# Designed miniproteins, single chains, continued (4), part 97

Each design is a single chain, and the fold is of that chain. pLDDT is the mean over its residues in the fold that is shown.

## One batch from the design tools (miniprotein)

Design m15364
Fold by ESMFold2-Fast:
Structure m15364 (fold): chain A 60 residues (1-60)
Amino acid sequence: DAARAAFARYDKDGDGVITAAELKGTWLEHAFAAIDADGDGTIDFAEFRRFLDAVAAAAR
């Protein structure tokens, strides 16, 4: 799954969540607040996949 592969790329420590620090220097750094719907300071796979699906739908 493309979304899972992309998530693994940003999840540098493999703990199943992405932090704001892991997105520094990427285009996703500016979108962190929109992806982190719960405002807990981390992105889990469900939040990340939802965002990617929305971006893919808008870009295609």
Scores: mean pLDDT 71

Design m15365
Fold by ESMFold2-Fast:
Structure m15365 (fold): chain A 113 residues (1-113)
Amino acid sequence: MTVEELRAALRPGTRVHLDLERADGSVLHVDMTLTGPDEAIRAFAEALAEMVERGLLEVVSLTPDEIRLKGPLTPEMLAALERALQRIREAGGTVEMRVSDPAADAAMAALRA
């Protein structure tokens, strides 16, 4: 899958799913929905493409409705993602973000039992 395909697929309302793996093998799931002007969507597409080109993210699947990406949960990854979100905001876009941590949820459930 190419960087050009990633740029072409991303549009207002596209869901972006990030699976970020920690050193212990646990995965943090980040779901994002982007809204705003075409400039903001373009800025985010360019930022994601840069992260893929740098090897911080790998494209798992790409459809018009959903983009799935994975990568290691590292400080460099988080800094790059923060810069991507900042580019969207500067271009007048909005990101709705939901985070799911099944490993933390399982630990919390065990403590409540």
Scores: mean pLDDT 76

Design m15366
Fold by ESMFold2-Fast:
Structure m15366 (fold): chain A 61 residues (1-61)
Amino acid sequence: MSREERLDRIVDEVFEEHPDADLGTLMRRLVEKLREEGITDPADFQRAARRLLERYEERKK
């Protein structure tokens, strides 16, 4: 699995585990999951956070 695929999987898991959570809760869970997976690069956190935001906004439509 590529690094990008792994980040996407983590974001998807956060949404699937917390379908009714607010953005703040989703962001906190994302950061926790990224750290558990050993991801420490700020650029990876930024990319994952952007993807989470995009998915969150799409879900509201």
Scores: mean pLDDT 79

Design m15367
Fold by ESMFold2-Fast:
Structure m15367 (fold): chain A 97 residues (1-97)
Amino acid sequence: MDIEAEATLLLIGVVETLRLVEKGRYDDAARHARRLSERLKQKAEEFEKQGNTKAAEGYRQASELLDEAARHAENGDAETAIEKLRQAGDILSELAS
């Protein structure tokens, strides 16, 4: 799969998670963010095995931000959850370029 195409699909997932937080659907947002984080961890491992250390590091950082966003969403901290989701989106956007 094209790295740019896959990063774009993951970006769409981050945007949908942001919308769930904005709607006050915190439990749904947390579940969605954790599923995305798991996918990013799997992709980071794949890129590491391929020798693509830049992509692997980016996907790991984004996954950690998604786990943080999920925790803050579960606690009703919408502002911090949105901030973490935006940071994850910025990393994925750079990888999609």
Scores: mean pLDDT 84

Design m15368
Fold by ESMFold2-Fast:
Structure m15368 (fold): chain A 68 residues (1-68)
Amino acid sequence: MPLSEEEAAVAKAVEERARALASAGRLTIEQAFQAGQEAVDAAKKLLAEGASPEEALRAALDILDRAA
């Protein structure tokens, strides 16, 4: 399923942050996957509601940081 450019950028940033948190031992691989999916889903909803890519990215990263 194709993502918009904004959704793809957020998904990439979420993946990079989740990988960094897992590598640092703050999240397990399973926790990183679950939090990453939650973060991407939240960002997609915000973008669909007309939020800026920056707002969607901040919300997504906050979800990951909260999980760690």
Scores: mean pLDDT 79

Design m15369
Fold by ESMFold2-Fast:
Structure m15369 (fold): chain A 86 residues (1-86)
Amino acid sequence: SDLEEAEELVRRVEELARRIEEKAEELPAEEGARAKLLAGSAVGMALIALGVGKATGDYSFAVEQIRKVLRGLEALLEDPRDLSAA
């Protein structure tokens, strides 16, 4: 279902954010703090997108936005110092 897909994507965002936070512990304090902030912000954005989907019944927008967030987190996971990755 569209809801199930959106919820699975949110869980993937949460797992990638956790991995970034874990890697951030190995970074210099400033870089690690920025990586953790971006990971937390990504989780927040994914949850907002899911909430919009639930409120409107339109999960296509939610899925698209959450997938964009996932791509940004995957880029950060490959190089957590590249905080400009989208």
Scores: mean pLDDT 82

Design m15370
Fold by ESMFold2-Fast:
Structure m15370 (fold): chain A 87 residues (1-87)
Amino acid sequence: MMTLDQANAELAAIFNDESLSLEEKLARAAEIIRRLVEEGRDETAATATMALAIMAQELKAPREVIEAIVAATTLPAEEAARRIEEA
């Protein structure tokens, strides 16, 4: 079972990996959120989505991508994961 701290650490590692494209970073982040949803951890998934929005803002994501992730924080967790993957 993934804790919020583990999810935040994995998201930070993904976004600090300069070998990954933005598309690859978002796909991996969406997988983490989807995994939390599959484990029935909707509140943790929502918090991880919010943390992802903050990290994307700090780590050079385009404004449109940041806005898409922020919008995802208001959606059900499964839909949020899909939106992040598509961003």
Scores: mean pLDDT 71

Design m15371
Fold by ESMFold2-Fast:
Structure m15371 (fold): chain A 84 residues (1-84)
Amino acid sequence: SVAESLAAEAEQLRRAAEELLEELREDPENVPLLSALMLYAAMLAEAGKNEEAAEVYERLGEILKEAGDLEEAEKFYKLAEKLR
């Protein structure tokens, strides 16, 4: 069905986002990738997938904290908290 096809595509997109999060951890200065992942998290929240969006924001915060950008990391942790 169309619904099953869309669910499979959403699952593939989620796995792709996991790979992109690891890529960002290796290159935390990749602003286009950071922006794309932020848009992905925002789209998840708009779709009502608040827990999934919160997890993406938390991982973005962890990556930036490990990179030494504590101010930006705190911003993402607060975005995740608002969705829980």
Scores: mean pLDDT 83

Design m15372
Fold by ESMFold2-Fast:
Structure m15372 (fold): chain A 95 residues (1-95)
Amino acid sequence: MSLLEKVREYAKKMKTASLEEQEKIVREMNAEIDREQARLDADYAAGKLTPQEYIDREAELGIARIHLVAAGIGVVRQKNPNATHEEILEYLRSL
């Protein structure tokens, strides 16, 4: 399963999940993205990837991070509908 397929499945789960389950899903998405970034960086450093393959996988990670940010905003806004930009950033940094 690709990273984007996993992230889309997490996004679907978010729609029917409780707030507590949504917080768990956001943490799982962040952990998965971090693992894929570390793997990509290691594979590139080891000379296992072409420059184009590296760019393509970085683009996929970028899209996954956009989904993570959107999910995180949703969690924070459900807890506090008046949450500030700073509070949202603090939550995302705590992951």
Scores: mean pLDDT 85

Design m15373
Fold by ESMFold2-Fast:
Structure m15373 (fold): chain A 76 residues (1-76)
Amino acid sequence: MIKYRVTGPAVKKAREIIPSLKDLKVGESKTFKTKYGEVKITQVSEDEFILEAENEEALKPAIDYFKSLGAKVEKL
């Protein structure tokens, strides 16, 4: 399983603009289905997500999206 850490004010912004993430609390996870497989997003803190998937192709759109919002994205 491949993991990325997403940090910064962009995490809060993403929660405000993505309805499915708006109700996500610290310690909770949500899974999204993509054509490349499932992506799991875990809210670690108010300013941190962990993204998990079986392959990089499933993660790339989410990584590009969070980077476009100004987030710091780091491979774990």
Scores: mean pLDDT 79

Design m15374
Fold by ESMFold2-Fast:
Structure m15374 (fold): chain A 96 residues (1-96)
Amino acid sequence: SSLEEERERVEREAREVIERGREVAKRAFDNPELREMGERILDAIEAIERYVRESRDPEKAREYIERARSGILLLEALIRSTEDRLERLEAERKAA
């Protein structure tokens, strides 16, 4: 059925977002200063998994997945910015 096809598409999109989120969280956990960011990403992944599993509306599930995708991208950018800042601070400490 078309509803089954839409559900399968939503589940595939959710898996892609979850996989990306796990990679970003793993990178965050490589740095103690970014532990809280990693935890927030894992919480977001759990929320996505729960919402996709429980949602009766493929359109609403897709909207949620897209919001989550945007959130993960924003957190990834913030992690990169924080990594850059920490690297600069360490270089300054070694130069002092």
Scores: mean pLDDT 77

Design m15375
Fold by ESMFold2-Fast:
Structure m15375 (fold): chain A 80 residues (1-80)
Amino acid sequence: MEELKKEAIKYLSEAREVAARAGVTDAANLVSQAIKAVLKGDFEKALKLVEQAREVARSAGVDEMVELLDKAIEYIKKIL
């Protein structure tokens, strides 16, 4: 459980940094909320927020962020 949470937060943190560099503020804010949800153990909320951030990243063409968010989704789903 704790290792899966650490991996999810790692990929979310990397995705947030990519979003910040790319200027996709909306996606960065959604990822920040998802990190807080993971830390609180609210994995259902975290998954919804990450999926919303992924759609924003996809629409903005930030492929690096989409790939990192897909990894975060994999770890969150393993916890659920």
Scores: mean pLDDT 86

Design m15376
Fold by ESMFold2-Fast:
Structure m15376 (fold): chain A 103 residues (1-103)
Amino acid sequence: MEELLKRVEEVIERARKLIEEQASEEEFERMKEEVRRLSREAMTYELEQLKSEAEREELREAFAAERARVEAAEARRASLDPQQQMHLDLHRAAVAGMEEALA
């Protein structure tokens, strides 16, 4: 799980650096979709490595905790600066991709 979240965070950080001040709305939407796709692929890969239901349940619990953190940040959106809001939107895209893999 920690390796999965680290890989997702690395993708988000790369996306932020590429689009920080020059990204058009279209470029940002494309980047969110890319983050969603890569996060879905990473979660699918992680699920394929698991050998027991206990490990799968642990992965689901860790994902639920991550989703809760993102939703807590969303509740505070109005207090975030534009860069923090972009980072939050990329994290929401990552969580959506991971959720798609779990369905």
Scores: mean pLDDT 77

Design m15377
Fold by ESMFold2-Fast:
Structure m15377 (fold): chain A 68 residues (1-68)
Amino acid sequence: MEEIEKYINELIEKNKDKLTDGERKVIRSAALYEAERLYKKGKPLDEIREEVEKTINSLIEEALKKKQ
């Protein structure tokens, strides 16, 4: 799980200039929640990493579209 958390942080860090502190916190929490859910279902770390990456990318795009 620590490897997945590090990967989540790296993906968010790459997009830090596009996101507010609040948006980064929400996206990180959602990604960690999804990772934990998949881990509890017995998914391998490589599959968790792939799904988490897709989730983060979708949430970043959604956050950018929701700008006032």
Scores: mean pLDDT 79

Design m15378
Fold by ESMFold2-Fast:
Structure m15378 (fold): chain A 96 residues (1-96)
Amino acid sequence: SFEEVKALLDQLEAERPLTVEDLERLISILRMYKRMLEDPARREAGVQALKEVLEQDPRYRPVLEFLDALEKIRLTPEEIDELIAYVQKRLEELKS
């Protein structure tokens, strides 16, 4: 559910306070993840390749942990759009 995803974001923030830059990285990676989900023939290979790229930069560690949790929930591309909108709103609140 969306409430479960929101709880995961809250847990991520509890482990490490998210900065504006962290939320901007999360939004960018969620957009890439959505695109991987839209190609079922390449989904597993695409998601794995994305994770391998993210593992090269420690700044993406919270995003990587969130993606691992999110994969267990199996959101649709449309639900990822809703999540992106929620993170975008949180980012705007943090900038204010």
Scores: mean pLDDT 76

Design m15379
Fold by ESMFold2-Fast:
Structure m15379 (fold): chain A 94 residues (1-94)
Amino acid sequence: SLVEEIYKLIKEIGVEEAKKLVEERAEELRKEVIEESPERIKERIEKELKGSLSEEKIEERAEVIAETAGKLREIGLHIDFELALRKLEEEKKK
């Protein structure tokens, strides 16, 4: 679980330093998805919808999907960090 890995990281280096690394990684993952995914998404759309969409429409849709996927990965990492913090707070109350 990514939450467990972040929880372990917070315990080893502290909340503030772990948050900085998570924010840097979230931005890297967003950029990777946006830059690396459009060609792969385009190939998949061409395979599934061959003849149903123009080349320009396939390219436009691949870009939108890649941007959305990048944003979702960034949001997901922030949610996992918040869940790890919540786990830490619950353990401190015991």
Scores: mean pLDDT 73

Design m15380
Fold by ESMFold2-Fast:
Structure m15380 (fold): chain A 86 residues (1-86)
Amino acid sequence: EKLLKEFKAAVKKDLTAGNLEGLAFSVASVLEFYKSIPAPKKTMQPIIDEAEVVINILKSKKLSSETKYINKAEKTIEDVKKQYGL
């Protein structure tokens, strides 16, 4: 719950500031960190759901498909889903 709340707060801050590149970097970095956390599926599922929503928003803003942070975030989402059997 606390991790999800902090993640949502960080996302809202960057979205409000219009810092889309910074948001892509932050999402990729946070997801990479979550790969190393030994957390239950019930804790990780809402975080992954929120990350997928954010990545879809970034894609809809016409950010380059070559943006390394979006690609890294998508791959990290897949890795975390595999790790937790989601």
Scores: mean pLDDT 69

Design m15381
Fold by ESMFold2-Fast:
Structure m15381 (fold): chain A 63 residues (1-63)
Amino acid sequence: MTPQEIVEAVRETLLELAKRGNLVSGIMEVTGLSRQTAQSLLDKLGEEGSVEYAVRSVENHLK
């Protein structure tokens, strides 16, 4: 898989989890943040901002 394919797969997975109300769990798994920190991130940045933060975290680890 290319880094771009991994980033897109992560984004799609997180958006799907958001539709099911499980975005906090997705953020925790992708970023390693605690539940409290992941919830605070979601509250501060919203769904799209939280997804982009998590995706950027993955992208930075792949480069």
Scores: mean pLDDT 79

Design m15382
Fold by ESMFold2-Fast:
Structure m15382 (fold): chain A 85 residues (1-85)
Amino acid sequence: DEKKKKGLELFEKGKEYFEQGNYEKTVEYTKKSSELFEPFKEYTPYRSSSYYISSISYKKMGKYKEAEELEKKAIELYNEYLKSL
């Protein structure tokens, strides 16, 4: 319960940093959020979104290789989740 609440808090903070153009903080907070959600399969869409937002943030920072790897992880994770439903 506490991990889920903290994960959501960190995810929303990450999105706020993204809207502010603070891409370094975006990656930091979305990564922490994804780690907290790791044990909870029902929160896999949040983990996928975290990887995707981090991917866009890396593109904005000129880190295209890291962005591509995270985008692929986001897509793979979400597709795996959909197949589990």
Scores: mean pLDDT 87

Design m15383
Fold by ESMFold2-Fast:
Structure m15383 (fold): chain A 90 residues (1-90)
Amino acid sequence: SPAREQADQLALQAARALAAGDYEEAIALAQKGLDLDPDNILSLVILGEGLKKQGDLERARETYLEAARIAERQGRPALAAELRAEADAL
């Protein structure tokens, strides 16, 4: 769908902002992506990393666990395991 494609584009922009150290921008772009596609795993991962970089470890953990649940529902158990490991490392 066009919304899913826009969410993927926003997630890639958020990933670039995160890599540049622009954590507030990364979080804002990831949240926009999730408004369009709540199941966008890349947007959830970027949101989790941005929250972690800001020291909001509880919200980061919850965000990674949500991404893991979505990954399992989509038949991606290896990704779900990696996302749970990220949550457990917080």
Scores: mean pLDDT 91

Design m15384
Fold by ESMFold2-Fast:
Structure m15384 (fold): chain A 60 residues (1-60)
Amino acid sequence: KKEEILEEAAKLLDEHVGNSGLAQRLLEDPEKAAREGLQVAKNTPDAEKIIEKLEELLKL
């Protein structure tokens, strides 16, 4: 479900990007935060899983 994808994406953002503020915003405003998170993740090494989850979230 969308809520499960949100929680998983927020966890991955916090673990790999280290921006807990962005992870918190993803839970509060998923569409806007997912867009910003995707842009950051594309410039982060080994962030393929995060990119996949954020793209999946934006399609919902």
Scores: mean pLDDT 72

Design m15385
Fold by ESMFold2-Fast:
Structure m15385 (fold): chain A 101 residues (1-101)
Amino acid sequence: AEAQVQQQMQLFGDAVFDVQSELLERVAAENADKSLEERLQAADEALEANWDALREEIARRVSAATGEDYAELLAILRSAKSFGEAGQLVADYIRARVAAA
């Protein structure tokens, strides 16, 4: 069971990394001439401003990669207020699904 949870969480982590990296690379390019502090602030603001769209895209990619239901994943991600909380909620969801299978 735990090995399957780890495999599913790797696919989740890959989707989160790819979706965030795509956004953060764009924001970094737009803020290349600014200080490190200003660039970090711009990155945080962009993640917050785009959080709903990022959740939808992550849910879509994870559903495609894992075969898990898109609507269930999206509902879980929408209950989260941060990517850290989202990761914990998805881990709990996958553990429950693996235990039920």
Scores: mean pLDDT 78

Design m15386
Fold by ESMFold2-Fast:
Structure m15386 (fold): chain A 60 residues (1-60)
Amino acid sequence: SEKNIEKLAEAIARIAVTTEIIDREFAGEPLPTPEEQKEMFEELTKRAKEILKKIEEEIK
């Protein structure tokens, strides 16, 4: 369960970072640097993991 939550959080974070890059490209805005992308991925993975754990706790 814990390992599955982590993998799902990583997948969600990858989708979110990719979406942000596409949105910025579409808007003609500067793209995030590889370093910024890594930081966004790490932060989003952490947040997604916290949310998923909370949902698991609330289900029962």
Scores: mean pLDDT 82

Design m15387
Fold by ESMFold2-Fast:
Structure m15387 (fold): chain A 85 residues (1-85)
Amino acid sequence: SGEARLQELKAEAEARKDEENARMLANIEKLLDEAEKAKAAGDQFEADYYLAMARMGISVMEMEPLSPEDQARLDALRARLDALE
């Protein structure tokens, strides 16, 4: 039925969005890892660059509807960012 097809399309769209969100969160995590490395090396300019990129990524993700698991991951990344400031 049309109802069954709409449910299929909705599930496919949600799965694709979850994949994109997971990739974006992984990228933010990587940026924070690089910021921590730069800070440990005493490279303040490199650290500030990665922190600025991570902050932008977090701000974009805060505008997205996330699963509870992805929201918890975003909250943890926000806490990491705040601790590195």
Scores: mean pLDDT 86

Design m15388
Fold by ESMFold2-Fast:
Structure m15388 (fold): chain A 87 residues (1-87)
Amino acid sequence: MLTEEEIEELKRLIDYLVEKLKSQGKPEAAERFRKVAEEILKEMRDGKITPEEAAQRLREAAEQLVSDPELVEEFKKAIDYLLERLK
């Protein structure tokens, strides 16, 4: 299970992508991503999924909801970097 500090780091990555989408004039995509990400974090916090499964679902959500491939790649790399630090 992730520590509260690690969950807060993951939440900051989610907030970063949400704010980037809003700044690009895509508030509907930002809101949909935020909602999906919050549901994933809740399932992880409730012990229903592992951190690795949560990371995979977040990557998939970014690929489905974010049309900017550079933002998707940046977000995926940030998630991967966070998980590497948890080993």
Scores: mean pLDDT 80

Design m15389
Fold by ESMFold2-Fast:
Structure m15389 (fold): chain A 80 residues (1-80)
Amino acid sequence: MTVKELAIEALERLLRQLKDSSPELQAIAEEGLERVKAAETDEEALEILGETLERLFSIATPEEKKIILEVVDEFLEKLS
């Protein structure tokens, strides 16, 4: 899998796990997913993923932050 494909998978998983979360959190994740899909390079996809995760983490509750971190850990494990 490419970095871009892994980033798409991570954001899609995040959207599934945060389905019952705030509309704002879901909108940020959906925007990030569309931006990653439009990325021309793996480097651009990774930068967009990082920006999206930072935005999500800044507004997330402690419970939502735990979910975000679990998705990040799985992404990093697959990237290794």
Scores: mean pLDDT 84

Design m15390
Fold by ESMFold2-Fast:
Structure m15390 (fold): chain A 98 residues (1-98)
Amino acid sequence: AAPPAVVVEIKVDAETEVEKLEALNEFAKIALRLGARVSDIDIEKGTLRVVHESREVALRLAEEIARYATEKGLKVSFRFFAADGTPLEEVEIEVEKK
């Protein structure tokens, strides 16, 4: 069967909605530069969902977002799903500033 599109859910832990919005906006820019589409942004929850047909690109955008988050001292986690909501890989990457 053809591999389904990959949905990446990025969650940021920030103290204020302004910090969440700024972080999610920068994450969205990274994803868009890598050819992903933004499917959902939830500022209150601090979540961003992006879609790409390639698992390799989905992993690349997660790595780039994790690097940005580490640089800015943000805590982030990632979950990967098929477009139908089926988990493809439970890779939760929590990144903290050292």
Scores: mean pLDDT 76

Design m15391
Fold by ESMFold2-Fast:
Structure m15391 (fold): chain A 62 residues (1-62)
Amino acid sequence: MQDLRDTLMKHVDWLRENSTHSTVDLLIKGSDGTQHVFTVDLNASDEELQKKVEEMVKAQQA
């Protein structure tokens, strides 16, 4: 789980540096094949982004 969190957080950080958008939609595919869409606010605090990453990790583990 930690490696997945780190990977997703690095991806969000990359989007914050390289995207001109204030929000992005990320599609996370769960282990059961279920697709989850998460709207990420790139202007959010690091704490808010970490909470969002935690939700994405839980969705991918589903």
Scores: mean pLDDT 75

Design m15392
Fold by ESMFold2-Fast:
Structure m15392 (fold): chain A 57 residues (1-57)
Amino acid sequence: SSEEFIKKFQEEVKKKGEVSAELLNKAIAEYLGLPSPEEILKMDPKKQQEARDKIAS
């Protein structure tokens, strides 16, 4: 199960782009209480856009 989780996470990170930048931004967003990239991907499209706009601001 943990192996499947790691594989899934890596695929999501690859889909989002550069690993180092994405992981750093994710850690910062989590620290600030903002949705992580993985959480955004799990949301409805409308909620995804609202979350992206909030992070981009």
Scores: mean pLDDT 61

Design m15393
Fold by ESMFold2-Fast:
Structure m15393 (fold): chain A 64 residues (1-64)
Amino acid sequence: SSFLQRLDDRIAEIDREIAALEKELAEATDPEEIQKIQLEIQILEGVKALIEAIKTVLLRKESR
């Protein structure tokens, strides 16, 4: 469905955001900054997991 495509698009966007933060993390030297970036990645991973869970529930309801 068009809704499932929008979920896939949002997952791809989050993956790009995480990749950018991982690159920033690789260049970080301060422990506090490292912790902050790691927290931001954790938040994005949580949002991604929620979207994937929604997608899974929707696919389960397809009844084929």
Scores: mean pLDDT 85

Design m15394
Fold by ESMFold2-Fast:
Structure m15394 (fold): chain A 65 residues (1-65)
Amino acid sequence: SAEEERRALARIEEAAKEAGFTVLSLTPSVAVVEVDLSTPEAQEAVARLKELAAELGRGLVVRPK
């Protein structure tokens, strides 16, 4: 539903911003985030965001900075 879609997108956007990622694009199908992947902490945060996106039935594309 549109309600579930909005909730899923908001949750992904909030999680990405909380992790310090730049959200480049957010569509119903896929979120695109820009991340400095040079640290283990950033890599772990990306893994967690991928799990969240998968749980919510959305794709995640990670663009390295």
Scores: mean pLDDT 82

Design m15395
Fold by ESMFold2-Fast:
Structure m15395 (fold): chain A 85 residues (1-85)
Amino acid sequence: ESRKLAIRSTSLFILAIGYDIEGKKKESLRLLAKAYDYFGQSDFLDGDYDGAIASYQKAIEYAQKAGEDTSELQKKLDEVKAKKA
C-alpha cells in the first residue's frame, strides 16, 4: 500500500512538471497537491509522522494556490499530529 502510494505520487509529480512546462500552472498546482497528499499517506503508513506532516503541509499550500478546498488535507494533517502526540 505504501509502495503503491509512493509510485502514484511520483507519477503525479511527473505529470505536474509536464503541465507546468505547457504553461497550465493551475492544473500543475492541483497535481502537486495530489502528489503531496499521496506522499503524506505513504509516510504515515511507514510511521514517518514528521515526513507525513511536511508532505500534507505542502499539499495544503499547493491546493490553496490552486483555489481548492483544503478541509480534507487539514483533517489528515490533524490526524497525523494527534498520532505523534
Scores: mean pLDDT 80

Design m15396
Fold by ESMFold2-Fast:
Structure m15396 (fold): chain A 60 residues (1-60)
Amino acid sequence: SENEEAIRKRMAEMKERWAANPDEILQQSIERADEIIKMIKKAREEGLSPAEINELLAKK
């Protein structure tokens, strides 16, 4: 799939950047966590229960 090639390229680029700056990998992990937190906050503002939020995250 097209996504597989994109993922392989991204992984190779991240491996090279890790050798130069390992903190970059940590920053990417923080960005992912921030995205999830924002999604949860929005869902809570819309009145979704924790169970509904969990199902929404599982489908992403």
Scores: mean pLDDT 69

Design m15397
Fold by ESMFold2-Fast:
Structure m15397 (fold): chain A 85 residues (1-85)
Amino acid sequence: MGQEALERGEAAFEAGRYEEAVRHYQRAIEAGNLEALFPLALARLVLEGRLSPEAARLLREARAAGAAGDEERARALAEEAERLL
């Protein structure tokens, strides 16, 4: 259910290949994996020049930390990303 496409998108995102990441995240969403919506939005904002790659990485890490229950780390990473906006 889109998990493999999500993983490919995440690998492309980490490699700085945002156009490739967008394509994989779109396939993940088409397969029903809505978890890809947030990193897709970040990758698109980077491609549009509206978000730095550094801020996008921090926001993605913040969401992952929050999903893992690490609220302190999620908050710290989100605040760091906000300083780059």
Scores: mean pLDDT 83

Design m15398
Fold by ESMFold2-Fast:
Structure m15398 (fold): chain A 70 residues (1-70)
Amino acid sequence: MKIITEEKIVIDKPAGGGEAELLKEQLRDKGKAQGAEVKIEATKAERLVVDGQEIDVPMPIEIIGTFTKE
């Protein structure tokens, strides 16, 4: 029997640079800790530096983690 679960994270405002990549990595680690096969899908985010601040664009960024466990 396969069990499939999904977790969705939405970043709907500018955050520090690399937030999307960090959240993708955290979801992958969470799925692996459960012994699940992990698939991560996300809106493409690029890190920009504006006036010395790091920002991910475009917004909103959606991250979906799909965990499959047998």
Scores: mean pLDDT 69

